# Designed miniproteins, single chains, continued (4): the designs that were tried, part 101

Each design is a single chain, and the fold is of that chain. pLDDT is the mean over its residues in the fold that is shown.

## One batch from the design tools (miniprotein)

Design m15494
Fold by ESMFold2-Fast:
Formats: C-alpha cells, sequence, structure tokens
Structure m15494 (fold): chain A 70 residues (1-70)
C-alpha cells in the first residue's frame, strides 16, 4: 500500500528507530486485522508526547513523499 509506505518512511525520518518501528507495527496490524493488539496500543499511547512533538516534521516529510510518488 502506497499510503502505508509513505507513512512508514515519514515516521522513520522524524522519530527514533524504536518509536517509528512501534508505530509502523501498529499501523500494519490495523491494516491487516482491523485492530491493534493491546501491547502495541499501549506502546503507541506511551509514544504520544514524542509523536506530538514530531507532528510537523512527520507531516512535512509525508507530504514531500506523497508528491514524489504522484
Amino acid sequence: DTVLAITTEALRAALPDEAADTVVAALKEMAANGSVSAELEERVLALRPLLEAAEDAILARGRALAAEAA
């Protein structure tokens, strides 16, 4: 999925590898199963302050990658 690929790249560019991998794992699980495991959900919620701090960087990178893919 192009949207998932773009989102994954944007997250890895803006977040520490461990944080990006956790969020990507949750997104893949949601896409595959329609739900996220309780463990991944808790881990993503713990990353909320880091995600909020990186929001502008994630969105800017995501927009750039989407334009590049179009």
Scores: mean pLDDT 77

Design m15495
Fold by ESMFold2-Fast:
Structure m15495 (fold): chain A 80 residues (1-80)
Amino acid sequence: SPTLRIPVDLDSLEELEDLVRRLERELGAELLSIEHLYTFNGKPIYRATVRLASGQRVELVMLPGGLSISEAVDAARVAQ
């Protein structure tokens, strides 16, 4: 299956880690990686890659104007 990319409007690595923990608890997701991609206007931008219980791979990429944590969880749930 193709990897799904979900843009997430998060301000820090800590918020991205919180989103990953929610996906682990609610959707049985497995964290595969967290990677620092680049720094934009002084803000480090990270990507987390998870595998959902269905086997679907999801990339969560920090992006201004992306989804909130709750919206990202809902998007991942629909994709299962």
Scores: mean pLDDT 89

Design m15496
Fold by ESMFold2-Fast:
Structure m15496 (fold): chain A 66 residues (1-66)
Amino acid sequence: SRLEELLEELERLIEELRELAKTLSGDKQKKVERTVEGAEKVKEERNEVQLLVAKHEAEETLRGDI
C-alpha cells in the first residue's frame, strides 16, 4: 500500500540521515538529528500526508547537508 511504501522509504531516509549525522558536527549535526527525531515521531501516527511531508523534509535535509 502507499502507507507501507512511505513508511519503508522514510525508514531508509532515517538510516541515511543517521549515517550523515555521524560525519557532521555542531549545528549541522543537530539539524540532522532533529530531522530524524521528527521523522521517528511521524512514523507512529501512520498518517499518509504526514509521512509524505516527513519524507520530503528528510530528502531536503540530505541534499542540503551534502
Scores: mean pLDDT 80

Design m15497
Fold by ESMFold2-Fast:
Structure m15497 (fold): chain A 91 residues (1-91)
Amino acid sequence: EEREAKEREEREELEKLQDEAAKKAAERVKAEAEKSSDEMAAEIAKSGVAALTSVGPEAGERFTKLFIEEVDLSEELKEEVREFAKKLVEE
């Protein structure tokens, strides 16, 4: 009974940390990408995905989704970033 409370708190705390890290990284990368070439923007996104995935697989996935929604990248670059994230998470 008390074990479920601890597991729930840890899970909620991890989700909050992942959300905050993903949002902060997405905002930073968005600003950088808007000033950079599409190729550089894709590399910056991949670096962000790798860094967030080191924190947790869900953080990397979240970052990728936020980056795609916030930054107007070409479909090819969006696919490239998504495939990179999938390979890192590798279930």
Scores: mean pLDDT 69

Design m15498
Fold by ESMFold2-Fast:
Structure m15498 (fold): chain A 68 residues (1-68)
Amino acid sequence: SEEERFKEAVFKAANIVAKEMTDEQQLEFFAHLEKLRGKPIEEQLRGMIEFAEKLGLDKVTELLREEL
């Protein structure tokens, strides 16, 4: 399902975020995810990609784009 695919992408992105980001940056990332809650999955995914691009997280951006 689209929801399961989105959850898997978020889980993979979260693992990369935890490895490459400070605690403060992780909080900012997850706060942004909460802001996208209730939107269509495709819109949530695009919003996450845009945020990852702004932070220069190329690996996260690539991973999330594969799920779009």
Scores: mean pLDDT 71

Design m15499
Fold by ESMFold2-Fast:
Structure m15499 (fold): chain A 111 residues (1-111)
Amino acid sequence: GPATAPEILQEGATVRITALTVSPATAAAGEPVTVTATVENRGSAPATVTFQLLDEQGRVVQSASATAAPGTNTLSATFTPTRPGDYLVVVTATDADGKDESVAAARVTVR
């Protein structure tokens, strides 16, 4: 199917995902897909950022994690889908005390 534009599912308060990009949005099986998130951490402690690649059944097939320092962060993860299908990329940023969360998602089509 056609790629759907990235969207913010949960804005967050202390930690916020302000942009999400998936490149390419349409890939061949075995080709790398780079996920780039812009994360604003308004807290004074590092936040945890989790990148997940979900298959058509909603199963996490690949994951990566990163740390967002206080301030504005540009963080990337690379996934290599091995099977054709419509995948969902979910990025979750969680503040240092686990009380605030920001979630963004984007689709990637693999042929």
Scores: mean pLDDT 87

Design m15500
Fold by ESMFold2-Fast:
Structure m15500 (fold): chain A 68 residues (1-68)
Amino acid sequence: SDAEMETLLRLLEHELRLSRSMSREEQQALIDGMRKAIADIEAKLKPSPEFRARMEAILAEMEAVLAA
């Protein structure tokens, strides 16, 4: 649902902000944890293609910022 998507997006934005103050090891652990969580959501809930695309876009943004 849109509400679930908004909640996930806000969580990812918050974690992205926090990650900027973390060590590289902590940042990597955070990304790995989120990848696992997203995969679990996909497996159990079968989200819409639109919701999936939004999740993947936020994760990619996080990865890009941490890789820079």
Scores: mean pLDDT 72

Design m15501
Fold by ESMFold2-Fast:
Structure m15501 (fold): chain A 74 residues (1-74)
Amino acid sequence: MTDEQRRLLIRGANLVIDGLESGDKKKLNEGIRLLGEALGVPKSKISEALKEASKTSPTPEQTVSEAIQRVILE
């Protein structure tokens, strides 16, 4: 992973966490876009991973972490 991809990953993760905590769909969508760009996958793949991670993760931070791990392993 490049330094640029890592920066996009961190920014995207923080925006998804903020969006989930505040109910801000604009932040959530922007975070999903940045995560997709950082990981080289379409936004639908990120959304699917977040949905699956949310079933087992009680916090936004854990949901995002598990979603990223799921995408990397696939």
Scores: mean pLDDT 81

Design m15502
Fold by ESMFold2-Fast:
Structure m15502 (fold): chain A 62 residues (1-62)
Amino acid sequence: PEVYTPEQLEGARNSPDAMLVDGNIVDKFGFDRMLELRRNGRPLSPRGLEMLDKALAALRAA
């Protein structure tokens, strides 16, 4: 499933808070939402967890 609309992807690409993970643009808002779900013990999909972990790893490496 698509996580973002084309408009959101374009906005994220031009945002200083955007980051690129495996060719996918992840904005800060998307990260905060995923982190909140994980923090509240709500199960994320395997794809969501993988995306979050890769994005956090990329952020640490930068």
Scores: mean pLDDT 55

Design m15503
Fold by ESMFold2-Fast:
Structure m15503 (fold): chain A 81 residues (1-81)
Amino acid sequence: QVVEDIGRYLALKARGEDVLPENLEISVEELPDGTVVVNIRTKEGKTGVGTAKAGSDPAERERARFEALQQAVDDLLKQLE
């Protein structure tokens, strides 16, 4: 199930493990102003988008990527409900 796969992916990602479910496509883009954009697509063509502002240090960039990923997941789940 997509919802369960996403939940498991986020839990593992928070622990430093990247295990992407085969039914999802994820793309990450960093914009020049420090904004991180995450796009999630399902095989059925549903999409979710999230954004977050990153700081200048590596820890802030990782936080922003995870935050944008969570927003993209929330956006996608609203479309699936």
Scores: mean pLDDT 73

Design m15504
Fold by ESMFold2-Fast:
Structure m15504 (fold): chain A 72 residues (1-72)
Amino acid sequence: AAALRERARALLARADELEAQASAQVAQYVAEAMTNPEKRAEYVARAGEIRRQGAAEVARLRAEAEALLAAA
């Protein structure tokens, strides 16, 4: 009961952290793309990769948290 809710909260907190990290990295690469036109395509592609990977990991953690909450 309470232990499952604690684990779920930890997973949700981790998901929020990763979402924030991914957003920050994407913003950084977008800024680099604006200041370095020669590397724009490379930075845009990297930002896209980070966005996709981040979304997948966040979704996985949130799904695990939902399963724990359902079991609680």
Scores: mean pLDDT 85

Design m15505
Fold by ESMFold2-Fast:
Structure m15505 (fold): chain A 89 residues (1-89)
Amino acid sequence: SEVIERLRELIRRLVEEGDGRLLDEIRELVEREGLSREDIEELLEEIRREAIELAKKMSATELSSEELAREIARLLDLIAAGFTIKIAS
């Protein structure tokens, strides 16, 4: 699906770039396209793995990037939780 590919790319960029504006774009895309809860949860699981791998590759001098990766993962979890509630309702 083009939508799933777009969502995956946005999530990948979010982890790599740390731009919080991408969180809004991801949320809007998910809501607009009516993606399933399972599809979103699977992508979030992939992003958690990517964030962990990114953190492992960062040097001690890149502490801010490690904190950013953790914050991104947390925000993605909150978005998924909110979306799940809307779909379940």
Scores: mean pLDDT 60

Design m15506
Fold by ESMFold2-Fast:
Structure m15506 (fold): chain A 83 residues (1-83)
Amino acid sequence: GKTLSSDELKKELAKAIASLTDVKEEDILKLLKETDGDVVEMAEALHEKFNIPKETIAEAFGKVAEKLGQDGEKVKELLLERL
């Protein structure tokens, strides 16, 4: 699988979420950089700060995880259960 740094992961997440929402990529990336990089914490912050639907966040995180060679369905399920 492709190995990405935490910063590269946050950039990919910001791009994916911006493509699915009306929120600017730069605003999403800034918020993600303020988190400790925990997937659930990032997802909760996005839902709270930008009012992005939890299903949209889970879908974006799942797609990014799959692109990086991780289990996207597992990530999506985890976020839907925790949000």
Scores: mean pLDDT 76

Design m15507
Fold by ESMFold2-Fast:
Structure m15507 (fold): chain A 73 residues (1-73)
Amino acid sequence: SSMEEKEKKELEKLKETLKKSQERIRKATEEKLKKTSDEEERKKIEALTEGIIEGLELLIKGVEEAIERSKKR
């Protein structure tokens, strides 16, 4: 049905938005690390970024599972 195709498109758009958010965060982190010489601050920036990226990866996996469920059921 057309509803399943619409749901898939919305989930694909959400996944794309989340992936773009990851890329933006990684890029912003790299730029900030280039300007940061203090090792303690660098470690804090890296740890915070890793946590955020891991959170986004879990959301992306959830969206991918929802897309697969829409195909199989």
Scores: mean pLDDT 82

Design m15508
Fold by ESMFold2-Fast:
Structure m15508 (fold): chain A 60 residues (1-60)
Amino acid sequence: SSEQLRALAEAIADIVVMVEEIDREVEGKPLLSEEERRALRERLTARAYGRLAAQAAALA
């Protein structure tokens, strides 16, 4: 439905914003090695997904 397409578009926009925030956080730490930056990015991504999953569970 058009409502589902709108919801999908909004979810995609939220994901883009979260990715940009993660990128900004990682780039803000210039003393980190490439491996450390990768680990930090993974950790922040997992945290963001955990937050979304918790919100979804609260609605179920």
Scores: mean pLDDT 73

Design m15509
Fold by ESMFold2-Fast:
Structure m15509 (fold): chain A 92 residues (1-92)
Amino acid sequence: EVEKELEEHRRRVGELARQGKILTKESVIHSARVGVLRLLLEGRITPEEADEIMRKIEKLAEKDPVKADEFAGDYFFEKYFGRKSGERLLDR
């Protein structure tokens, strides 16, 4: 079920990219859902946490899609690497 939802959002992101619709509310939300569903499928987050983060991303995307994309990126970086996004720029 989660895998099927992940595939559909991936397909939508690809369609929007081909249309040149990058960093729009729609593209940011679909891209964020791909990331959140992957974390859920990997057991890195709970369904409740997934719902909560998506609500935050959707609210931000409605006001500023660029800030929403940055927020989502920071969240995914922290979940996958266990550190703040800024630390990646400080490659030792």
Scores: mean pLDDT 72

Design m15510
Fold by ESMFold2-Fast:
Structure m15510 (fold): chain A 66 residues (1-66)
Amino acid sequence: DMIKRQQVMNRIQQLTQQVNTQIDDLRRAQGVSPSRGQRSRSRLSRLINDTSRDINDMFNDYLRSQ
């Protein structure tokens, strides 16, 4: 199923872009205060965890359909 494979790949690309943006935001926050940097790190970790679960679910659905 090429459509499901493409959806998984698109999600991975979206995650990569979001992570890069969050890293840039974290670097800017580190320039103003350590507390702001810590908050940005926590938000990034949550984003990564949530997206990893979504990707895993999509991949499992793809494998199940085979």
Scores: mean pLDDT 68

Design m15511
Fold by ESMFold2-Fast:
Parts: structure tokens; C-alpha cells; sequence
Structure m15511 (fold): chain A 87 residues (1-87)
């Protein structure tokens, strides 16, 4: 159980670090209210991912559901980051 959550956490962290690095760099070089709001939304989703992963460790009945939700949120963050960088 714990091993499965730790593996998923590492996969999500790697995915987010690759996607968000360029976004934070863009924010530092060319800050805008739109980028600031997007980073705020991304921050809320990252916090939700952390809560889901922590809950998955404490409630075995929700393990699969919480891991799937965390992965979906990570994928949404990656998509939003890619859309921002494509502009």
C-alpha cells in the first residue's frame, strides 16, 4: 500500500517538475496577472494532490480512487502549463 502511494507520488512529482519549471521561469521574466492567477490555480491543485495522496495512505478503501484523482489533477496541471507556454 505505502509503496504504491510513494511510487505514484514520485511519478506525479517528476511530471509536475518538468511541466512547471518553464512556467515559473516565464513568470520571473515576464510576470502578468494572467500568469499569477494560473499559478494560483496550479498551487490549489498541487495542494489537493498532496491531500489525496495523504488520505490514500490513511484510508485503504479510498486508495485507488484517490490515486486516480491525484494523477488526473497532475495531468490537468501539465495541460494548463503546456497551453500557457504555447502562447
Amino acid sequence: MREKVEKKKKEIEEKLFKALGPVYQLHNEQPSPEIEELLREIGKKIEEIRRLLERALTDPSRLEEDLEKAEKLADEIVKRAQELLAK
Scores: mean pLDDT 80

Design m15512
Fold by ESMFold2-Fast:
Structure m15512 (fold): chain A 82 residues (1-82)
Amino acid sequence: SVKELVDHALDALEEQIKLLKEKIKEAEANGDKKTVEIYEEMLKKLQELKKLLEENRDASEAELKEIVEKYMKELEELAKKL
């Protein structure tokens, strides 16, 4: 079901958020301020996406795909700055 797919996506996002927080700590330890700033922006985007998926669990599959695609493009643009 669409709800089960959303639940799996939310679990995956939580794992990605955890991993990114670890990467931020490593970049901070290395004194890489630019990488820290980029990772913090990526973290904010992942947290925003998680909130939107939680708020839109009853949305259509098409609407959910549009939300995910928008945030994935923004994350890809941030990753290019690394």
Scores: mean pLDDT 85

Design m15513
Fold by ESMFold2-Fast:
Structure m15513 (fold): chain A 97 residues (1-97)
Amino acid sequence: RSELINKIASLTTAAGILAAALEWSRAHPDTPGFASPEEIEADIRGVIDKLIETLAQLDPEAAARVRALYDELVAQGKPLEEIVRAVSRAVDAAIAA
């Protein structure tokens, strides 16, 4: 359990850093050597998939709820940085239970 919680914490931290990078990239698209919004969005989606997969090893029902939340927010057209914040909060609530 501790190793899964540590992995979840690392993935949540990575998602938060990428969300901040996405906000900055959208505001400063011409920054030399910085990743494009599209590249950062792809990285965020990959981290969210790994986060949900890791959560499923700890609590498959919680993982299903987080996936449903993610899919709903995507369907509503929410920006990825907002989705990351919502998903991270839901994951933190799941591991605290």
Scores: mean pLDDT 82

Design m15514
Fold by ESMFold2-Fast:
Structure m15514 (fold): chain A 66 residues (1-66)
Amino acid sequence: MLTDEEVLETLRKIAKEYAEKKKKENPSLQEKIDTLMKRIDEAAKLPDPDKAIDEISRIMQELTAL
């Protein structure tokens, strides 16, 4: 089974790859995407892995809705 830390790292990797692809396809979204990625980095610093995963998942939903 994946640990919470492994899930968190996987989500961050997916988000980063998606963000970089989206910025290349639509440069006008760069500022919005960079803001969402900064929020993901801040959420990853939360001491509770469950809260970090929940917060990153919400931010990723916003990122994929762009």
Scores: mean pLDDT 79

Design m15515
Fold by ESMFold2-Fast:
Structure m15515 (fold): chain A 90 residues (1-90)
Amino acid sequence: VPPPEITEENEKKLRDSFIASLRDLAEYLGDPAVRRFVEAVEEELKKDKNVKTIPNILKIVDRVAERMLAESTPEERAALERFRKLFYGE
């Protein structure tokens, strides 16, 4: 049996919930680099309408993280690595 019924409404709710979780964690850490990272993830998700599953959303998160780490100061890099460890439970 093919996997049932992820509706467009459920996909939107899943994405909205994920973004809300990222924003809550960014607020908890209080770091400007983490807030900028969350905003960049939100913009990438807005561009990629085919991102419908948590694994695909995490691929976008990883892509944005890698790009920002390459362009970040050492302080911003440390903040982003801390965020990643907390988010993934590492």
Scores: mean pLDDT 69

Design m15516
Fold by ESMFold2-Fast:
Structure m15516 (fold): chain A 81 residues (1-81)
Amino acid sequence: DDDRKILQALDVLIETLEREAQTRLQNNDLDGAISVLEELIQQLQTARDMAQSLGDEERAQEYQQRLEEVQQQLDQVKQQK
C-alpha cells in the first residue's frame, strides 16, 4: 500500500525535522528553528490526515498529540523574539 509507505517516509522526515529543530534551538538560531517547526507542523498535519484516511485512529491521535506539542513549542520560540 503506497499510502503506508508514504507514512513511513513521513515518519522519517518528521524525526529528522524534530532533530533539526532541536539543533537550531541549541544554537540559539530562533529564525531557523521557527522555519523548521513550521515545516514539522505541515508534515505532522499531512501524516495525521493520511493516518485518519487509512482508518488508523491510534496513529492519527499520536500525530495530533505531537502536532499540539510542536505548536506549543513554536509559540514559545516566537515569544523569545
Scores: mean pLDDT 86

Design m15517
Fold by ESMFold2-Fast:
Structure m15517 (fold): chain A 86 residues (1-86)
Amino acid sequence: NADSYLRKALEAVKEGNPEEAGEYARQAALLDPKVTPEQAEEIGRLVYEGVKNGDVKEGFERAAELARQAGADHLARNFRGMAKSV
């Protein structure tokens, strides 16, 4: 489930693991039928970069914007919520 992957992404963020955080964010995005595989890869990359660079909030905000552009409104709200929680 997408929510399960997003929870695992937050756990990976707390562990300082950019690869796992990005991969779980990508997996969550792939479950949304409005998100293409290419867009999911970009969402995962943005989360990975945010964790790696120590700017997790910005990573999630950028992921939320890309999800919004894809029309994945629920996913975008979830990423914005995650950005506010870090």
Scores: mean pLDDT 89

Design m15518
Fold by ESMFold2-Fast:
Structure m15518 (fold): chain A 63 residues (1-63)
Amino acid sequence: SSAEELRKRIIERLKREAEKMAKELYNADSAEVKEADETHAVVEATVGDEVIELEVTAGVGVS
């Protein structure tokens, strides 16, 4: 259904944004998506000798 396709698209976008944040803002050596849904994505990122968790969240504003 169109709703299922929209949900998949949102989840993929959040995953990509979380990976992008890890690599571009934190200069992560690697980033792995640990969980994602239509409201958030969590990435485990390795930055030098450190392992950190990063989360991207999304919301919809009506006005």
Scores: mean pLDDT 79

Design m15519
Fold by ESMFold2-Fast:
Structure m15519 (fold): chain A 67 residues (1-67)
Amino acid sequence: SAAKRAALLAKLRAAYSAEEFAALEGRVLASPGVGDVPDERLDELAALPPENVVHWLESGGLPEPRA
């Protein structure tokens, strides 16, 4: 739903600078990584920390990146 996507975007916007968020929105969030995600998956992503959400959207799989 649009509301779940908006909540996810708001969460990322709160965690990152306006410039960093704009880059994420243009590259990752405008792609199928968020735009085509089912509501159940959006709910899972919304429960994750912002860093884990970004890594999931970029990598498409790992629940926690090894750093």
Scores: mean pLDDT 64

Design m15520
Fold by ESMFold2-Fast:
Structure m15520 (fold): chain A 95 residues (1-95)
Amino acid sequence: SAAERKKEIENLIKRLKELKTQKAAIDAQIESIRKQGLTLPSYQATLKKLEEQRKKVDEEIEETKKRLIDLVGEEEAAKIEQEIEAEIAAEQAKG
């Protein structure tokens, strides 16, 4: 039904926003570590784990985007992604 499709789209949008928020947090943490010029093996291990987590989140973002494209098409999905990125930026500015 149209109502079921709308609910699935809303759930995918919510998931995409959650994943993009997680990616932003991981990217900020990676940048912080890199700026500190860390040379100890333990810090290198932490950086590698964060890079692996980022890769996994990127894969989940792409999978979520594919599902959204299947429901709304590529152009509308891209517009939704831009709206999510704007919302995340606005929420980060408040905090």
Scores: mean pLDDT 84

Design m15521
Fold by ESMFold2-Fast:
Structure m15521 (fold): chain A 70 residues (1-70)
Amino acid sequence: DAFKERAIAALGVLRDSLLEKSTDPALKKQIDELYDKAVEAIRKATTQTEVKNIVSDTSIEMSDLVAKGA
């Protein structure tokens, strides 16, 4: 599914960008856990709307962790 692969790739780019800015090992672990959970959820999603919601929610959670943990 090209749509799911693009969504996962976009989250991966965001993850890498956030980890580059904040290299705290605890934040890295939390971001990696959010990413892995999101990938699992995207793989199981049955609609494009579900995929978009997972990407949006995960992006917000990752960004909030970096903003509050830095």
Scores: mean pLDDT 81

Design m15522
Fold by ESMFold2-Fast:
Structure m15522 (fold): chain A 89 residues (1-89)
Amino acid sequence: ALEEVERQAALLPAEAAAIQAQPAEDVARAVRRAGEAAVALIEAGAPVEVARALAELAERVAELSGSEAARRAAEEARRRVEEAIERAE
């Protein structure tokens, strides 16, 4: 899981143009779903590094999109992931 997230993160700069071409709401929805998946991973007992890496990947996608909606979704996802980690500890 972590290796897969790291591989996707390494590809982000090359995919920036494709991300920027997506509708803002579609990017925001994808970022929100990534955050939900990261929280679910923590709740299922996955390593916190995997959930944080997924949240960071979502944040970078939001940054590359240039969308305010996607950026807000990434901020909320990051907050929920850190809250889930705190509750699981």
Scores: mean pLDDT 77

Design m15523
Fold by ESMFold2-Fast:
Structure m15523 (fold): chain A 71 residues (1-71)
Amino acid sequence: KQIEEETALLVGAEIRRIGGSTGDRLVARSLARKDEERARETLRRGEEDLRRSTELAEQYRQRLDQLEQQQ
């Protein structure tokens, strides 16, 4: 961990020193990965919401069946 932290600091300093195109591309790539992760998280939440809606629809179908027997 200590060696990894020192390596990360040195790599960070080297990237800033190079600056220019290399630094900009690393930032753009990092942002693109975060955007993809956010999109996947949004999809996962949508799937969870859909699952809950499906469960509610099942409950409503059961209630409708009960009401039809009472008519």
Scores: mean pLDDT 68

Design m15524
Fold by ESMFold2-Fast:
Structure m15524 (fold): chain A 92 residues (1-92)
Amino acid sequence: EVEELEKKGKELLERLRELAEEFAEAVRAGDLEAALAKAEEMQRIAEELKKIAEKLKELGAEETAKKIIEEAQKIVAELAERAGEELQALLA
């Protein structure tokens, strides 16, 4: 059911946002072990989101699939910008 996949995608996007924040905080604190653990979980969630988007496309829900991927890309891009600043601060 498209609604079930959309709900799962929304839950995974929310978890991805939480992990991105936790990753940035771990980097700022200099806790590289925690940062790596969060990065691994984020990668797993990104793979699940890609699979959900693919299933949504197969069911004809292309716009919903596109929105899920775009939101995930936005979260990752914002994290990359933010983590770059925090890593720079640690090296200063």
Scores: mean pLDDT 80

Design m15525
Fold by ESMFold2-Fast:
Structure m15525 (fold): chain A 74 residues (1-74)
Amino acid sequence: MTPEEIVEQAGVPDDKREEAIRTLKEAIEKAQKAKNDFEKMDVIGEAARRLMEELGLTPEQVAKAASGILKAVE
């Protein structure tokens, strides 16, 4: 899945879309470069925290975004 598709499926508001896409792109790149599953989960967790704390996304939106990152790096 692309970062743009993840944002659409997660229901991210338009005013936060560009920042969410940037966060997702960084998370996907780092997760793909992760040396093990533990490091991958840490990257996804950090992205979820940023989406929640910096962008103010709801827990539901963040959970959908995290699921999208997992699908993108499988």
Scores: mean pLDDT 83

Design m15526
Fold by ESMFold2-Fast:
Structure m15526 (fold): chain A 63 residues (1-63)
Amino acid sequence: SIDDFIQQGRDIAQRAPPDMRNQIGTQLSNINWSNTNNDTSSQQQYIQQFRRLQRQVQRSMQR
């Protein structure tokens, strides 16, 4: 699950504009950090934020 998010995020980051790439990288780091520290509540928040960024990037790629 978390590994899937990180893989998706890395793929999206490589395709994203530089500005969004940095933001995606930050969210992935936050998700990984919360997973390492067993902080489920923060992890859920970061995943929700990541999903919003993912949709924005996908819309940008769709034209």
Scores: mean pLDDT 71

Design m15527
Fold by ESMFold2-Fast:
Structure m15527 (fold): chain A 74 residues (1-74)
Amino acid sequence: MVVSASAVARMLGIRVGALTSLPAGTVLEITFEDGRRLVLQKNADRRTFEVLEGPSLAELRGLRVKQVYVYTPA
């Protein structure tokens, strides 16, 4: 499943520019307060992320983000 950087930015409560500036291949590991985890990888188009692991974004609506880990490509 592909999600837009704008949708991810809205979910995290940050500016979309912070996500579009990340290198292609960057992995975001997002943990929610209920313990659920979402893993996203930035696509080469610089504007979208691929969902690698986690529940649908619909199931994450209204959940608060607890922690975000950012892994840049080597």
Scores: mean pLDDT 78

Design m15528
Fold by ESMFold2-Fast:
Structure m15528 (fold): chain A 94 residues (1-94)
Amino acid sequence: SALKQEFDRLLGQIHMLLILARNSKDEKEREGNIARAKKLVDEMVAIGKKAIAQGDEELTQLIIQGLEDVGFAAKDFPDLYDHIKKRLEEVKAA
């Protein structure tokens, strides 16, 4: 589905931004990569809420798993990690 393709694209981009954040030479560069990752997490959450509204249980579970995986990958970035945890709870409660 188009939503599944968009989810896969966002997941890949978020993981790349986390790699860039870890390899960032300075704090400002790291913060910029984290801010971009937060925006893509919000886009992934929006797709999750749309999947829930459509009754797409399979896509909903994939997005929950994807957010959990990104959260684990982001554990070294407290602001992003807390943001992902909060947004994941919103998807699970929907």
Scores: mean pLDDT 88

Design m15529
Fold by ESMFold2-Fast:
Structure m15529 (fold): chain A 65 residues (1-65)
Amino acid sequence: TPLSFQQIVDEVQELVETTTDPEKKAANQKVLDYLTNGKDYPQDELDKAQQITAQELQRRREQER
């Protein structure tokens, strides 16, 4: 649903804003650009970025619980 998609976008945007690690910040930015603008990245770069972002989201979910 649009609500669930918006929540994911908001969480990824927060990761971009709060992440201090340059590599993780770049990965989060690539995922955000892909989700919001459909920006075309090489598949291997996008897969790596999505994996990093997923790990950070999982870490935050565990911290919030």
Scores: mean pLDDT 75

